# Designed miniproteins, single chains, continued (4): the designs that were tried, part 12

Each design is a single chain, and the fold is of that chain. pLDDT is the mean over its residues in the fold that is shown.

## One batch from the design tools (miniprotein)

Design m12368
Fold by ESMFold2-Fast:
Structure m12368 (fold): chain A 60 residues (1-60)
Amino acid sequence: ELREAFSLFDKDGNGYISAAELRHVMTSLGQNPTDEQVDEMIRVVDKDGDGQVNYEEFLA
């Protein structure tokens, strides 16, 4: 479940979720997220504050 959800965000298969990838997924679902909304979602799971979420960190 979580692995499949992560794969939807990580289209490049690099093991990270970027703000651009998350925004793209939300847009494909018919949403138009603001930069603020995307940053909020990344901030919740990105404990290192580098603007990217490692797959391993996401599952921890």
Scores: mean pLDDT 60

Design m12369
Fold by ESMFold2-Fast:
Structure m12369 (fold): chain A 58 residues (1-58)
Amino acid sequence: MKLVRALKDYTAVLPTEISVKKGDILEVLKEINEDWVLAKSLSTGKTGYVPASYLEEI
């Protein structure tokens, strides 16, 4: 299981994206490309796309 931490707040722009807060821990389900990952938030249980640049591997 690959875990990442949100480095900063992100507000979802599209319905397929999820919003994250700085410090949130997410599980990476799939790396789509260099810019986007499909992740599940462990704090909210929501699954969706998040910008990879907002995330740090832990």
Scores: mean pLDDT 85

Design m12370
Fold by ESMFold2-Fast:
Structure m12370 (fold): chain A 63 residues (1-63)
Amino acid sequence: LKGAIAEAIKDYTARGSDELSLKKGEIVEILDEDEAGWLLVRSLKTGKVGWVPREYLRVIRRG
């Protein structure tokens, strides 16, 4: 998934400083993946980086 582009399919509200809040429809670049089902992403809108649960994202372009 590294380098893939994904779209937020629903709103996510960050619950910690390491997490990223997203609005439905936001486009992100996937930077990393953990074994617990979280993706490290960068928002293409804001440039901010943080962890988001994988189930909030749909891959639209593979890296």
Scores: mean pLDDT 85

Design m12371
Fold by ESMFold2-Fast:
Structure m12371 (fold): chain A 62 residues (1-62)
Amino acid sequence: MDLGLQLMGAARAGDLERVKELIAQGADPLWRDEYGFTAYDIAEAFGHEEIAEYLKEVQKKV
């Protein structure tokens, strides 16, 4: 599984620590799945507000 798919899984699971690790490893926060969703979209959909805020800030820095 590539870093984008792992980032999606971490966002869905609510694992903020794993999200931070994946971004540090070079995961693209703007990566979209086959349905056009980003990790931010997944975090929002599953109610993981802290992860959504973190990803929003990381997206601004690219």
Scores: mean pLDDT 80

Design m12372
Fold by ESMFold2-Fast:
Structure m12372 (fold): chain A 90 residues (1-90)
Amino acid sequence: DLHEAARNGDVERVRELLAAGADVNAADAEGRTPLHLAAEAGHLEVVEILLEHGADVNARDNLGRTPLDLAAAAGHQEVVDLLLSHGAEP
């Protein structure tokens, strides 16, 4: 699904699923969106694609964490910079 494709950095599968009408902001059992999973994993290109398709940059999971929180905790500086450029709250 879109969550798995985003977590794995599968750019082609992310594009296919979004073109097929997958909800870019769908939440998993932990309240995490595809953007949370791509950001935590440091998949810069997937993060860009999800944001281009209207991903909520400030979505909070069940622990109150944003994609920015997860990228920063994981040390993915390029993803942090990209999220901030798209309106992520520091």
Scores: mean pLDDT 90

Design m12373
Fold by ESMFold2-Fast:
Structure m12373 (fold): chain A 69 residues (1-69)
Amino acid sequence: TAQQLKQQAQEYIKKAEEAVKKGDLETAREYALKASDLIEQLAPLDPQSAAELNKRLGEVVKKIDEGSA
C-alpha cells in the first residue's frame, strides 16, 4: 500500500506541475489536493518518502499561489 500511495502521489504532483505550466491553476489545485491527501496517508507508513513528496508539492503550491495573486 505504501508503494501504491507513493506512486499515485507522484503522478498527481506531476499532473499539478503540468497544469501550472499550462496556466490552469484550478486543475493544478485539484491535483495538489489529491497529492496532499495521499501524502498524509503515506506519512505513517513511509515518513521519508512523504517528506520528500511534501517538499515537491510545496514548490507546486507556491507556484499556484504566485499565479493566483
Scores: mean pLDDT 84

Design m12374
Fold by ESMFold2-Fast:
Structure m12374 (fold): chain A 60 residues (1-60)
Amino acid sequence: MKRIARAIRDYEAKSDEELSFKKGELLEILKKINNHLWLAKSLKTGKEGIVPAIYIEEIK
């Protein structure tokens, strides 16, 4: 099963490797790099990038 998370606040990417998102957007978690940074795919845009884990919560 896909690992889905929801953004709990807005985030603006600080580099081209990061993903920008708005509160309430759904993300697919591709890899947990560490407790702070995850690699995710936006379900809205299909774009992949690094996201701060503290700004998103996993959905079962």
Scores: mean pLDDT 82

Design m12375
Fold by ESMFold2-Fast:
Structure m12375 (fold): chain A 148 residues (1-148)
Amino acid sequence: SLADELLRAAARGDLERVRELLARGADVNAADNLGITPLHLAAAAGHLEIVELLLEAGADVNAADIYGNTPLHLAARAGHLEIVELLLEAGADVNAADIYGNTPLHLAARAGHKEIVKLLLEAGADENAKDINGKTPADLARENGHFE
């Protein structure tokens, strides 16, 4: 289907194929069985131009998969600074929590992505948010050998 092809093209970074599929009426917000959208896949993989194109086409910036992960969670975890900036500008919920209580700030801090941690804090991320184990983003950074 066009939806399945759009998900694959977004994951692979095939910008021209994404453009063609959207022009042919592919649903920009098509989700797979896990609730994963083209925007989730492009954000996770670091495909900035595709993230831009999907947002221009009306992608839901706050789409959540079955684990509560938004595109912002995936970009923050993966270390894609420019995509984090773009998603925040597009109205991403900086304090969205997954099913484990992880915010994008928890994921960036755990991974040691210092510039993303700084950007999320400047965007209003709750530095005192606790995951299901009662850990703040700073706790996860320390436990993984990363300091702010």
Scores: mean pLDDT 94

Design m12376
Fold by ESMFold2-Fast:
Parts: structure tokens; C-alpha cells; sequence
Structure m12376 (fold): chain A 103 residues (1-103)
């Protein structure tokens, strides 16, 4: 259970996912229920982590890891809440571009 507003956009302050929001982590790991709860609570669907050298949005993570882990449901859910599929990461890659990469 998340408190409405306060925790949904909280950013990690240390560790390997520094600056990521809860939505970034849920999208990366294909946690459909957590993604839906965070989006319903007003999570910033298009947030780019400024501490991430790749500047990934939650949709970038869902597109890349959704293909790897078979969790395409997260991509559809993010798009239904207004995720912009045209946002580019620091390498000029859209979420669709990342879904095609094995690196």
C-alpha cells in the first residue's frame, strides 16, 4: 500500500538504481500490479532519471526488459496512461529501438 502522492515519485538516493522512481523499478521487473497502482496514484509516466547515464523512462525499461522477460503487458499499461513512445534515451534510442537490442 502506497500513500497517495508522496511516495509514488520518490527517487532512490543511492545504489545501482540511483535516481530511479518506483515506476522505473516496477516497469523493469514486469510487476504489472505495482505499475498499475503507481500510475493510478499519479506516478510520472515519462520521468527520465537524470542520474542514469542512459536517461531511461519507465517505457524504455518496460520495452527492453518486457521482451527479455515476456512482460509486454507493462508496455501496454504504460501507453494507456500516456507514456510517450517517442522519448529518446541518451543514445538517441526510443523504447521501440531498445526492444530490438540484445546488448
Amino acid sequence: ALAAGADVNARLTSGPNLGDTPLHLAARYGDVETVERLLAAGADVNYQNPADPYKLTPLHLAAYYGVVYGKEEVVELLLSYGADPNIKNSLGKTPEDLSKEFL
Scores: mean pLDDT 70

Design m12377
Fold by ESMFold2-Fast:
Structure m12377 (fold): chain A 58 residues (1-58)
Amino acid sequence: MLAVATEDYEAKTPEELSFKKGDILEVLEEVNSVAVLAKNLKTGEEGIVHKTYLKFIT
């Protein structure tokens, strides 16, 4: 499933993913009701992203 980042975010912990507004993320797994494990297709990095920063597109 693909999502687009709606805002810039810099990871605050090693498990978090950094991204820029407009980056396309591949959602790999739902971790809980508010967070997903995703891959940033621009950087190739994986990490936790809060769903509030994402718009799902697929």
Scores: mean pLDDT 84

Design m12378
Fold by ESMFold2-Fast:
Structure m12378 (fold): chain A 60 residues (1-60)
Amino acid sequence: GPLIAIVKKDYVAKSPTELTLKKGEVVEILSMVDTDHWKAKSLSTGKEGLIPSSYVEVLS
């Protein structure tokens, strides 16, 4: 099934390639680009972008 994670704290995108995150939001992890940067899709908005991996906790 999809790799699902919950956002642990708010994050504001610093570039157009990044995704802005709200605490408690659920995201799907699409790719683990490196240890610190993952590509994710917001399940609330459908938007995709890079996120800091330390800001999310994997649930599945």
Scores: mean pLDDT 83

Design m12379
Fold by ESMFold2-Fast:
Structure m12379 (fold): chain A 62 residues (1-62)
Amino acid sequence: AVGERYRALADYKALTPEDLSVKKGDVLEVLGWGPGGFLRARNLKTGEEGLVHPAGLERIPP
């Protein structure tokens, strides 16, 4: 859901401007849903926004 936080499980470098670059351990805030089941998220460490696949993320409990 919007406002939920996830931790990246591995490094991923964006290959397109729409993708979000992450490093293992980065915390992402969900902004919404994107196409194809991707999440639209903000990387709280870098401030960048983009698309990320939820399969590479671990939900952080509130």
Scores: mean pLDDT 79

Design m12380
Fold by ESMFold2-Fast:
Structure m12380 (fold): chain A 73 residues (1-73)
Amino acid sequence: SEELYNSLSEKQRKILEVIEKNGPLTAAEIAKLLGLSQSTVRRHLKELEERGIVESSKDDKGNTLYSISDKFY
């Protein structure tokens, strides 16, 4: 919901915008696009996943991809 989005930090909103624009991304790809450390991005992604805003999956190489949860729409 829009209210849930507005409750997020600036960095969390930027992470969501990057995922929405580019599709499923690794934490490393998000970090590169936003000029943040991977550890910072992973911390925010964990919080967003715990809130049900993003979900994670594995690719064929075992990399973790993050996408916006269908329940957030």
Scores: mean pLDDT 82

Design m12381
Fold by ESMFold2-Fast:
Structure m12381 (fold): chain A 100 residues (1-100)
Amino acid sequence: SKKEKIEKLIEALFKYLDKDGDGVIDKEELKELLERLSGGEEVSDKVLEAVLKQIDKDGDGVIDYEEFKEWVEESFGDNVEALEEFFRVVAGEEELEKYL
């Protein structure tokens, strides 16, 4: 189903970004995400801190799965095509193909 596909993509993207497998996305992993979205250009600390503050609702300096899922759902809703494109930009086509 569309909902199952969206949830699968969100889980896959979170797991991809969680490089050390500790169950959270840290500031360094978020910076990598934002730099990929910027076409590989360096992201300023001010932009990184603003995005982290938007996603990190409990203010602990890391992004857990629930915070990440809520942010992705708020950003893309039911738009599977936009979420797939976002996933492709961040993780690459080969990683996306595993979940299609």
Scores: mean pLDDT 78

Design m12382
Fold by ESMFold2-Fast:
Structure m12382 (fold): chain A 80 residues (1-80)
Amino acid sequence: MTAEQKARLGELLKEISALPGIDVAVSGNTVTVTSNGNVESALEAGGLLTEMEQIPGVTVTVSGTTFTITTEVPAEDLLA
């Protein structure tokens, strides 16, 4: 992915992590986003995750209120 795409993905990850009741965990190329019971934040996170999925090299999968984001680069590089 390009530097602009990495910057946008990092921005979207920051927006999600700022939502009340949302937990974000990073491991290698994977980011796990979990709602801890705040339905409105979970819906907003879903919208942001849909925007992330439009970035080349990003895949998002959904299971209930848990979202798994897989990137083509290490997730720590997105937050550097």
Scores: mean pLDDT 75

Design m12383
Fold by ESMFold2-Fast:
Structure m12383 (fold): chain A 97 residues (1-97)
Amino acid sequence: MSEAHRAALNGEPVPADADVNAKNEYGETPLHLAARYRRFDMIEELLALGADPNAKNNYGLTPQDLLDLNPRPREEILAMRLKNKDKLPFPVDEKMK
């Protein structure tokens, strides 16, 4: 794991000399990790440092694809259920007989 990957995971400032386009064991760049964990501040910082937004991981997904395919982490879904009880995440169709 590169220093840029560690910074993206921990929410720490990325060193200017770090390889922001380095790939981990999954072919993921630091930008993929920031997108996966929805660290929008880190996404903006990595893009400012020259991160490639079109880099693909081992699954053929870009960082933007990861945001689209995993829009809500499990804890965020739980927080949304507690905060927005008026939004039913389940179909209101009466399928319980």
Scores: mean pLDDT 65

Design m12384
Fold by ESMFold2-Fast:
Structure m12384 (fold): chain A 61 residues (1-61)
Amino acid sequence: MGMIVVALEDYVGGENELSFKKGEKFEVLDTSKVGWWLVKSLTTGEVGWVPTDKVIEVSLL
């Protein structure tokens, strides 16, 4: 499902995680991990894991 989420704050990612800025948008690709989603940045096109408590759902587009 092409769920879109937006960053609530700036985040510096570790290995296999995305670093991002507040307001950056992502398409959710995988929700199989508790507390982490695999996403694609709509700004950079990079794919990586983000913590679910740092993003909020804005659409199902």
Scores: mean pLDDT 79

Design m12385
Fold by ESMFold2-Fast:
Structure m12385 (fold): chain A 59 residues (1-59)
Amino acid sequence: ASDAVKKAQEFLAGFGYTVDGDFGPKTEAAVKGFQRMNGLTVDGIAGPETLAAMQGVKG
């Protein structure tokens, strides 16, 4: 779980989003931005669907 959050934050930072190392408001905003760009449900939660999409976009 913690590793998944860390990887999600590193992935989002690669897209230029601001993250603070915790799942705080800035990370939530970055997750929402990623979800919106990839046509996912925009809920701000790095759930299984969002994490799977992040892994699929790692090229």
Scores: mean pLDDT 65

Design m12386
Fold by ESMFold2-Fast:
Structure m12386 (fold): chain A 64 residues (1-64)
Amino acid sequence: RNREIGARVREFRDAMGLSQRELARRAGLSVATISRIERGEIEPSDEQLRRIARALGVSVDDLL
């Protein structure tokens, strides 16, 4: 699940042409947190998922 969530975050970010730094800025998270989530090293919290989804313009369900 963590790997799949991270892969979807990366896919949507790439589709929007955003760097990890730009996504982190928009989501109000650190670049290190975005990087670890995208690699599946950490499971994002529900709050982090909502912030990332909002920053990407998608629903949380699109990332699951």
Scores: mean pLDDT 85

Design m12387
Fold by ESMFold2-Fast:
Structure m12387 (fold): chain A 64 residues (1-64)
Amino acid sequence: AEFEKFDTDGDGYIDQEELKKVLESLGFKPTDAEVKMALKAVDKDGNGKIDKEEFEAFLAQLRK
């Protein structure tokens, strides 16, 4: 699963730094502001991290 490749600390969440690496692996060059906006758009729990379900939904939209 792609989530496990980027969840480097194994806590079951993807933080802002890990999300930036995800976007870079997909060929994007995101700014810190763009990464923060993407995180806020996906993070429905408001905890500053993306869980597995939110991450999979985000990737599904990027693959279009």
Scores: mean pLDDT 71

Design m12388
Fold by ESMFold2-Fast:
Structure m12388 (fold): chain A 59 residues (1-59)
Amino acid sequence: GRLAVATAGVPKLNEEELELRPGERVEILEEVSEDWVRARSLTTGREGLVPRSLLRVLP
């Protein structure tokens, strides 16, 4: 999938979401909706839903 970086801290509010720290790198696995993607943290290997607006897609 595409690589992206968290532009801000992302809290985990439920079990389906992925917690991220600012600057944490992720692989985008699936675009679930206009507002949410399923991603995997490259730091922790955990997967979950992340708000698209808090990610910057890398080239």
Scores: mean pLDDT 81

Design m12389
Fold by ESMFold2-Fast:
Structure m12389 (fold): chain A 130 residues (1-130)
Amino acid sequence: GPQEEALLKILSDIEAGNLTDPNVKAFRKAQAELLQAAKASGDVNAQDALGRTPLHLAAESGNLDLVEELLAKGADVNAQDVLGRTPLHLAAENGHLDVVEELLKNGADVNAQDKFGKTPLHLAAENGHL
């Protein structure tokens, strides 16, 4: 009915990240700019203010195609952000099993520890992604 259609549209807008919050828009813009800079310059290991590479952002978002493209271009699979987190930590935390598998095939260190002593498997377990 009309109420179900309205609810589905609202849920679709939320899921698509069409939030009007300026902070969310700024974050999404910064991610897109870093990914575009990596593609344009060939510097696939460029780091933002948090030490995150394009591979960190692709892994966090579950974008397998972009993960494969970045790894093919020589992205550092074990790059660490300011918290000591690798792309594998972010993929595991967010339950992106396909990205986890691809990172592992490319030599991701399953025993890498963030600044809190957490491995990717610790973050997966804490978030119910086993």
Scores: mean pLDDT 74

Design m12390
Fold by ESMFold2-Fast:
Structure m12390 (fold): chain A 63 residues (1-63)
Amino acid sequence: STEELRSRILLALLEAGDGVVVAQSTLARRLGVSQATVSRHLRVLEAEGLVERRPGEGYRVAP
């Protein structure tokens, strides 16, 4: 479940488009989970170098 949610977050960012920043609230709505859940997983993905945070805007796939 945790692995599946992580993959779904990455896929949602990839489907948004290369370099497109998506707000955490938008990801939470699209995936049907809380913003806290999305935030926790995004921090892990950011630490792994897979996504980049844009302060005040959201996250995108790392180049």
Scores: mean pLDDT 81

Design m12391
Fold by ESMFold2-Fast:
Structure m12391 (fold): chain A 81 residues (1-81)
Amino acid sequence: GEEELKKGEEAYKKGDLDKAIEHYRKAAEQGNAEAATNLGQVLMLKGKYEEAEEYFQKALDLDPNNKRARALLNAVKTKLA
């Protein structure tokens, strides 16, 4: 999870959102809650609100005390309402 999270962060810093999504998705599939939260944020930037909601929920399932994922889940639900 950590290696793919780092690769996703490096891609995001370079503005390569598609590569960031690829690496964050791999890290999230490995159970990394931070990667699931970061994936949701990039999906929100691309207007993919329903998929972003799924990954913020996954982040909270993995780490129920993740304040960032909870705030972002509330924000994306406002976009879907």
Scores: mean pLDDT 87

Design m12392
Fold by ESMFold2-Fast:
Structure m12392 (fold): chain A 58 residues (1-58)
Amino acid sequence: DIERKFRFYDRDGDGTISVEVLRRVLRALGKPLSWVDEFDKDGDGVLDLEEFKALLSR
C-alpha cells in the first residue's frame, strides 16, 4: 500500500516527505529522479500524501 510506504518514509509524522527523501525513494524503486521536479511544482521542497500517490501511480 502506497500509504504504508509514505508513513515509512515520513518517520516524523508531519504528513510530508522532503525532496531529499523522495529522491532516495525513487532511486530505491529504480524510477527517474526527474519525477521530483514534475511533482514539486511549488518548489517548497516537500510532497504530501496525494502527490506521493500520484508519483508512484505513474
Scores: mean pLDDT 73

Design m12393
Fold by ESMFold2-Fast:
Parts: structure tokens; sequence; C-alpha cells
Structure m12393 (fold): chain A 90 residues (1-90)
């Protein structure tokens, strides 16, 4: 059961990455959210992916929000991205 959730979470996360590459940012966000909900160990990576999608869409406020969520979940990279983006918007 737990292993099946973990495998499905990773599958959903990878779908998020594929849609991000295809520039289908709405689908990318959808799949990253599902991955984060299903597997807590994917929260940091998934929120970072959502931040990247919003950044690519030009929604910098939401990008900062999700980079901060990813940082709170343990992503150092997301924390640095939030800081850099906040400095660029000054």
Amino acid sequence: SEKEKEEKGYELFNLGLEYLKKKDYEKAIEYFKKAAELDKSLEAQSYYGIGEAYYKMGDYEKAIEYYKKAAEAGSYTAGEKAKELEEELK
C-alpha cells in the first residue's frame, strides 16, 4: 500500500516534469500537486516544480509563494530561487 503510493507519487511527479518541458504549465502544476498530496517525500520537489511553472507563466508572486513552500519542505534550491526572484522584483 505505502509502496504503491510512493511509486504512484513518483509517476505523477515525472508527468509534472514532462508537461513542464512541453510548456503545458497548467498540466505540470496539476500533476505536481497530485504528487505532493500522495507522497510527502515529494513535497519539496513538487512545490519547486509548481514554482518553476508559475515563473515560466510570468506569475512571479505565485512562483515566490511555491518556492517558499518548497524551501519549508526542505528544498535549499527553492529557497535561493525565492530570494533571487524577490531581489529582481525590487
Scores: mean pLDDT 88

Design m12394
Fold by ESMFold2-Fast:
Structure m12394 (fold): chain A 98 residues (1-98)
Amino acid sequence: SLSQKLFLAAQLGDVEKVEELLKQGADVNYQHPVWSLTPLNVAILAGHVEVVELLIEYGADVNLKHLGGLTTLEHVLFYSTEITPKMQEALDYLKSKQ
């Protein structure tokens, strides 16, 4: 599906592909059936700041909870064993929009 392709593109940091898929009507708040993570969740975990910005501009719900009942920020802090500099840049961007 378009939304599954969006999830993968967000995880890989493919900004151009993310924008194409969003313009084609991919669900910005899609939750992966196995991981219950959103494109926003995986973009932050991978430190893809430009993808995070694009997803928020297209209406990504920053307060949407995954299967564990955590928001994106809570997920990164709870499940990450290490916060990389690129993850921190993505988190700082997200906080600037709150």
Scores: mean pLDDT 76

Design m12395
Fold by ESMFold2-Fast:
Structure m12395 (fold): chain A 66 residues (1-66)
Amino acid sequence: SDIEAAFAAFDKDGDGVITAEELKAYLRSRGEDPTDEEVARIIRMFDKDGDGVIDLDEFRAALSRR
């Protein structure tokens, strides 16, 4: 699905989660240089379970209505 394809574009290591490092690398590829605090803040917006990463279910929930 498009959601899985979008997730795979962020998940460079194929480990099934989006880490702070992967998000930072993505933003840098767009010409931005975010701080570790800004990256952590973005992750916390999606991270409903408090594990510090974004999994596919959390990513899907953010993009679709319940």
Scores: mean pLDDT 70

Design m12396
Fold by ESMFold2-Fast:
Structure m12396 (fold): chain A 86 residues (1-86)
Amino acid sequence: SKKLLDEKALNYYKKAATRYQQKYDKDEPPIEVLYGLLTAYVGLGDYYKLKGDLNKANDYYNKALEVTKKFKSKTFEKLVLKEKEK
């Protein structure tokens, strides 16, 4: 069911965000950590947006936008902004 899939996605992204955030707090996190953390925060933003919790969704999208600054690429920033505005 959609509810069961949403709960599995939430748990997956929360665990991923916690693990990648710990690695991100290093001075020079590897690109795989940046991708992992970005994907987790966007996933959490999308999850809470689908549930109607716009405050939590916006918080996670803003965390994703902060991660995009480390990529030295405007492409990822633009993609996160498009997801946030949906």
Scores: mean pLDDT 77

Design m12397
Fold by ESMFold2-Fast:
Structure m12397 (fold): chain A 60 residues (1-60)
Amino acid sequence: GAPVFVALYDVSADTATELTLQKGDTVTVLAKVDDSWYLAKSVATGQTGLVPASYLSPSA
């Protein structure tokens, strides 16, 4: 399955392509776009979007 990550900070979408998250939300990483951005899906909301890689930590 896709890797599971946890949001370290609240994330507000700046554009329609970005994902909004609350600190502690879990996401599945669908693709690594580059070293700065992941394409992720929120487990709580089911929304998909770009999120800064530095805002995510691997879930145990």
Scores: mean pLDDT 79

Design m12398
Fold by ESMFold2-Fast:
Order: structure tokens, then sequence, then C-alpha cells
Structure m12398 (fold): chain A 148 residues (1-148)
């Protein structure tokens, strides 16, 4: 049997794609069916999704607030880093998803100063992408590194 590249890594790849596409009911169905017991399991198929990406990365990148809320409610790791060192906060900030940035900043233990492989923080990516409201929000966070 040939592996289906879209279903490579099984239920985890399907969960990633459901999170990316904004299909909240499919995300719930996959988790409730017991198809994926590890919601933080990263994908390592670079031809389909970014390597090391979790479902939370894909929901945050794509602006799907309700899926981000659902995954966090299940204990998803908000500090998970993909192969480029990027967290869900990096991806939400770069993509201009203000409400997702606000939600992630309220999660206890979120690392607001996490650096990608180029030494960039979520603040740096928001500034580079011109997302002024996210820049203002991040600059008000206690303990944020403004010198990075």
Amino acid sequence: SKLDLVNWNGPTTRLHLAAYSGDLERVKELIEAGDNTVIDLPVYHPDVLPPGSTPLHEAARSGHLEIVEYLISLGADVNAQDVLGRTPLHLAAESGHLEIVELLLKVPGVDVNAQDVDGRTALDLAEESGHEEIVELLNKVPGIDKNA
C-alpha cells in the first residue's frame, strides 16, 4: 500500500489540515473519535505542512480563533516551536491575527520572548509585517524584550 501524502502521519496530519482550513467541527470529530490522543504531535512532512508544526501553529497562522480556543482548552502547548523555532504566537503576529495574539498572551506560561532561528521574536515579526495594533499590544506586555 502507498501512503497518502495528505494523510501521512495519519490522524495528526488530518487534524493539522482541519485546523488550517478552519473546520472546527472536523477538529472536534477527530479528537473525540480518539484518532489523535496527542494534540501537540508535530508534523514532519515538509511537502504538505511546515516541519515541526502542531495543529495550534496551523490554526494560529490561518486566523481560526475558535479552533485556537478549543485546542488551548484541551491543554495544547502554546510554546511549541516548529523547525524554524517559531511558536503559534510568532505565526499569529506575522499574519496579523490580533484576537489570537490577545488570546495567546492570556495563557499562563506563554513565552512572549521566544526567538526563531533568525533571533526574531513575535514583536519583530509584527513590526516587519506592519501590524501596528499587534506591535502596540506586544509592547504593553510586562517582561517583553524590546531590545531584541
Scores: mean pLDDT 79

Design m12399
Fold by ESMFold2-Fast:
Structure m12399 (fold): chain A 72 residues (1-72)
Amino acid sequence: MLSPEEVNAEIGPLGLTYLHIAAYLGDAEAVKRLLALGADPNAKTKTGLTPLDLAKKAGHEEVAEILEEAQK
């Protein structure tokens, strides 16, 4: 389980967060849990991609809807 301090940590050379990875994989439960822990739904990779952009790119509609609501 990720601590609140680690939930927004950047991973790898592109500056991905755990929320970016969960969104790309379509793991709606992980996305909801990360948001509950304070994950930033507006976090951008080095290429300017948000978790929502990655969910849409991967075709994960449920995750995309969760992230759209979280960005408001």
Scores: mean pLDDT 78

Design m12400
Fold by ESMFold2-Fast:
Structure m12400 (fold): chain A 62 residues (1-62)
Amino acid sequence: KKYVARAVRDYTAISPNELSLKKGDTLIIEEKIDDNAWKATLVETGEEGIVPARYVEILEEL
């Protein structure tokens, strides 16, 4: 199940498989790996990676 989400604050990637986020970025959540880590795509850039779930807000289920 996929979701449209938005970054609620800035996040700097700590590892190479993570995405850096800016507040207001639009994301597609591709997979919820666990409660803390979600696989996402940044809509603006097309970059894929892991984001911390607490830094994003689900807007819509696809």
Scores: mean pLDDT 84

Design m12401
Fold by ESMFold2-Fast:
Structure m12401 (fold): chain A 113 residues (1-113)
Amino acid sequence: MEELNKKLIEAAKNGNLEEVRKLIDQGADLFAKDENGNTPLHIAAKNGHVEIVRLLLARAQAEGKLDELLNQKDKNGNTPLHIAKENGHEEIVRLLKAAGADENAVDKNGKTA
């Protein structure tokens, strides 16, 4: 299972939508974290991979884990919404807000999303 989770993180980082889909279908964990506490959703949001964000949100919704995934924090206290805003990815910001992301969430510096 750790190998699938590492591949999922790398596929999300590289923007490989088909590999992300395949790995999730094989049971890769949507909540897998890299060394900085980033989930695949954080990584896709950071890199501007809109279609991977859509896929991850849809799969989390289907599993009843959407709110839990949206509220995951990295080691700096950043949610995926914080990361998308900091990187200027407006479409991803809209997708995360439409999915129910908490705009009042604060990072380690006390800044809202």
Scores: mean pLDDT 86

Design m12402
Fold by ESMFold2-Fast:
Structure m12402 (fold): chain A 77 residues (1-77)
Amino acid sequence: LSDEDLEKLFKKFDKDGDGTLSAEELKELLQEVFGMNPSDEEVQEMIKKFDKDGDGTLDYEEFKELVKALLEELKKN
């Protein structure tokens, strides 16, 4: 995925248009794009790991770091 693809994905799943992804929106992205079936709790744990602002959501920069980490994990194992 390119940075342009990541921006398009972010905007597609940012359904309320607030410039952040909620746990629900991230869960939908993980299911649709990565074929993952995370629980709500697992998605919240992912957000907390990358949520540097502590607002309970991911901005575009935090989202980009999360996706890059997931792609690296998938390449390793």
Scores: mean pLDDT 77

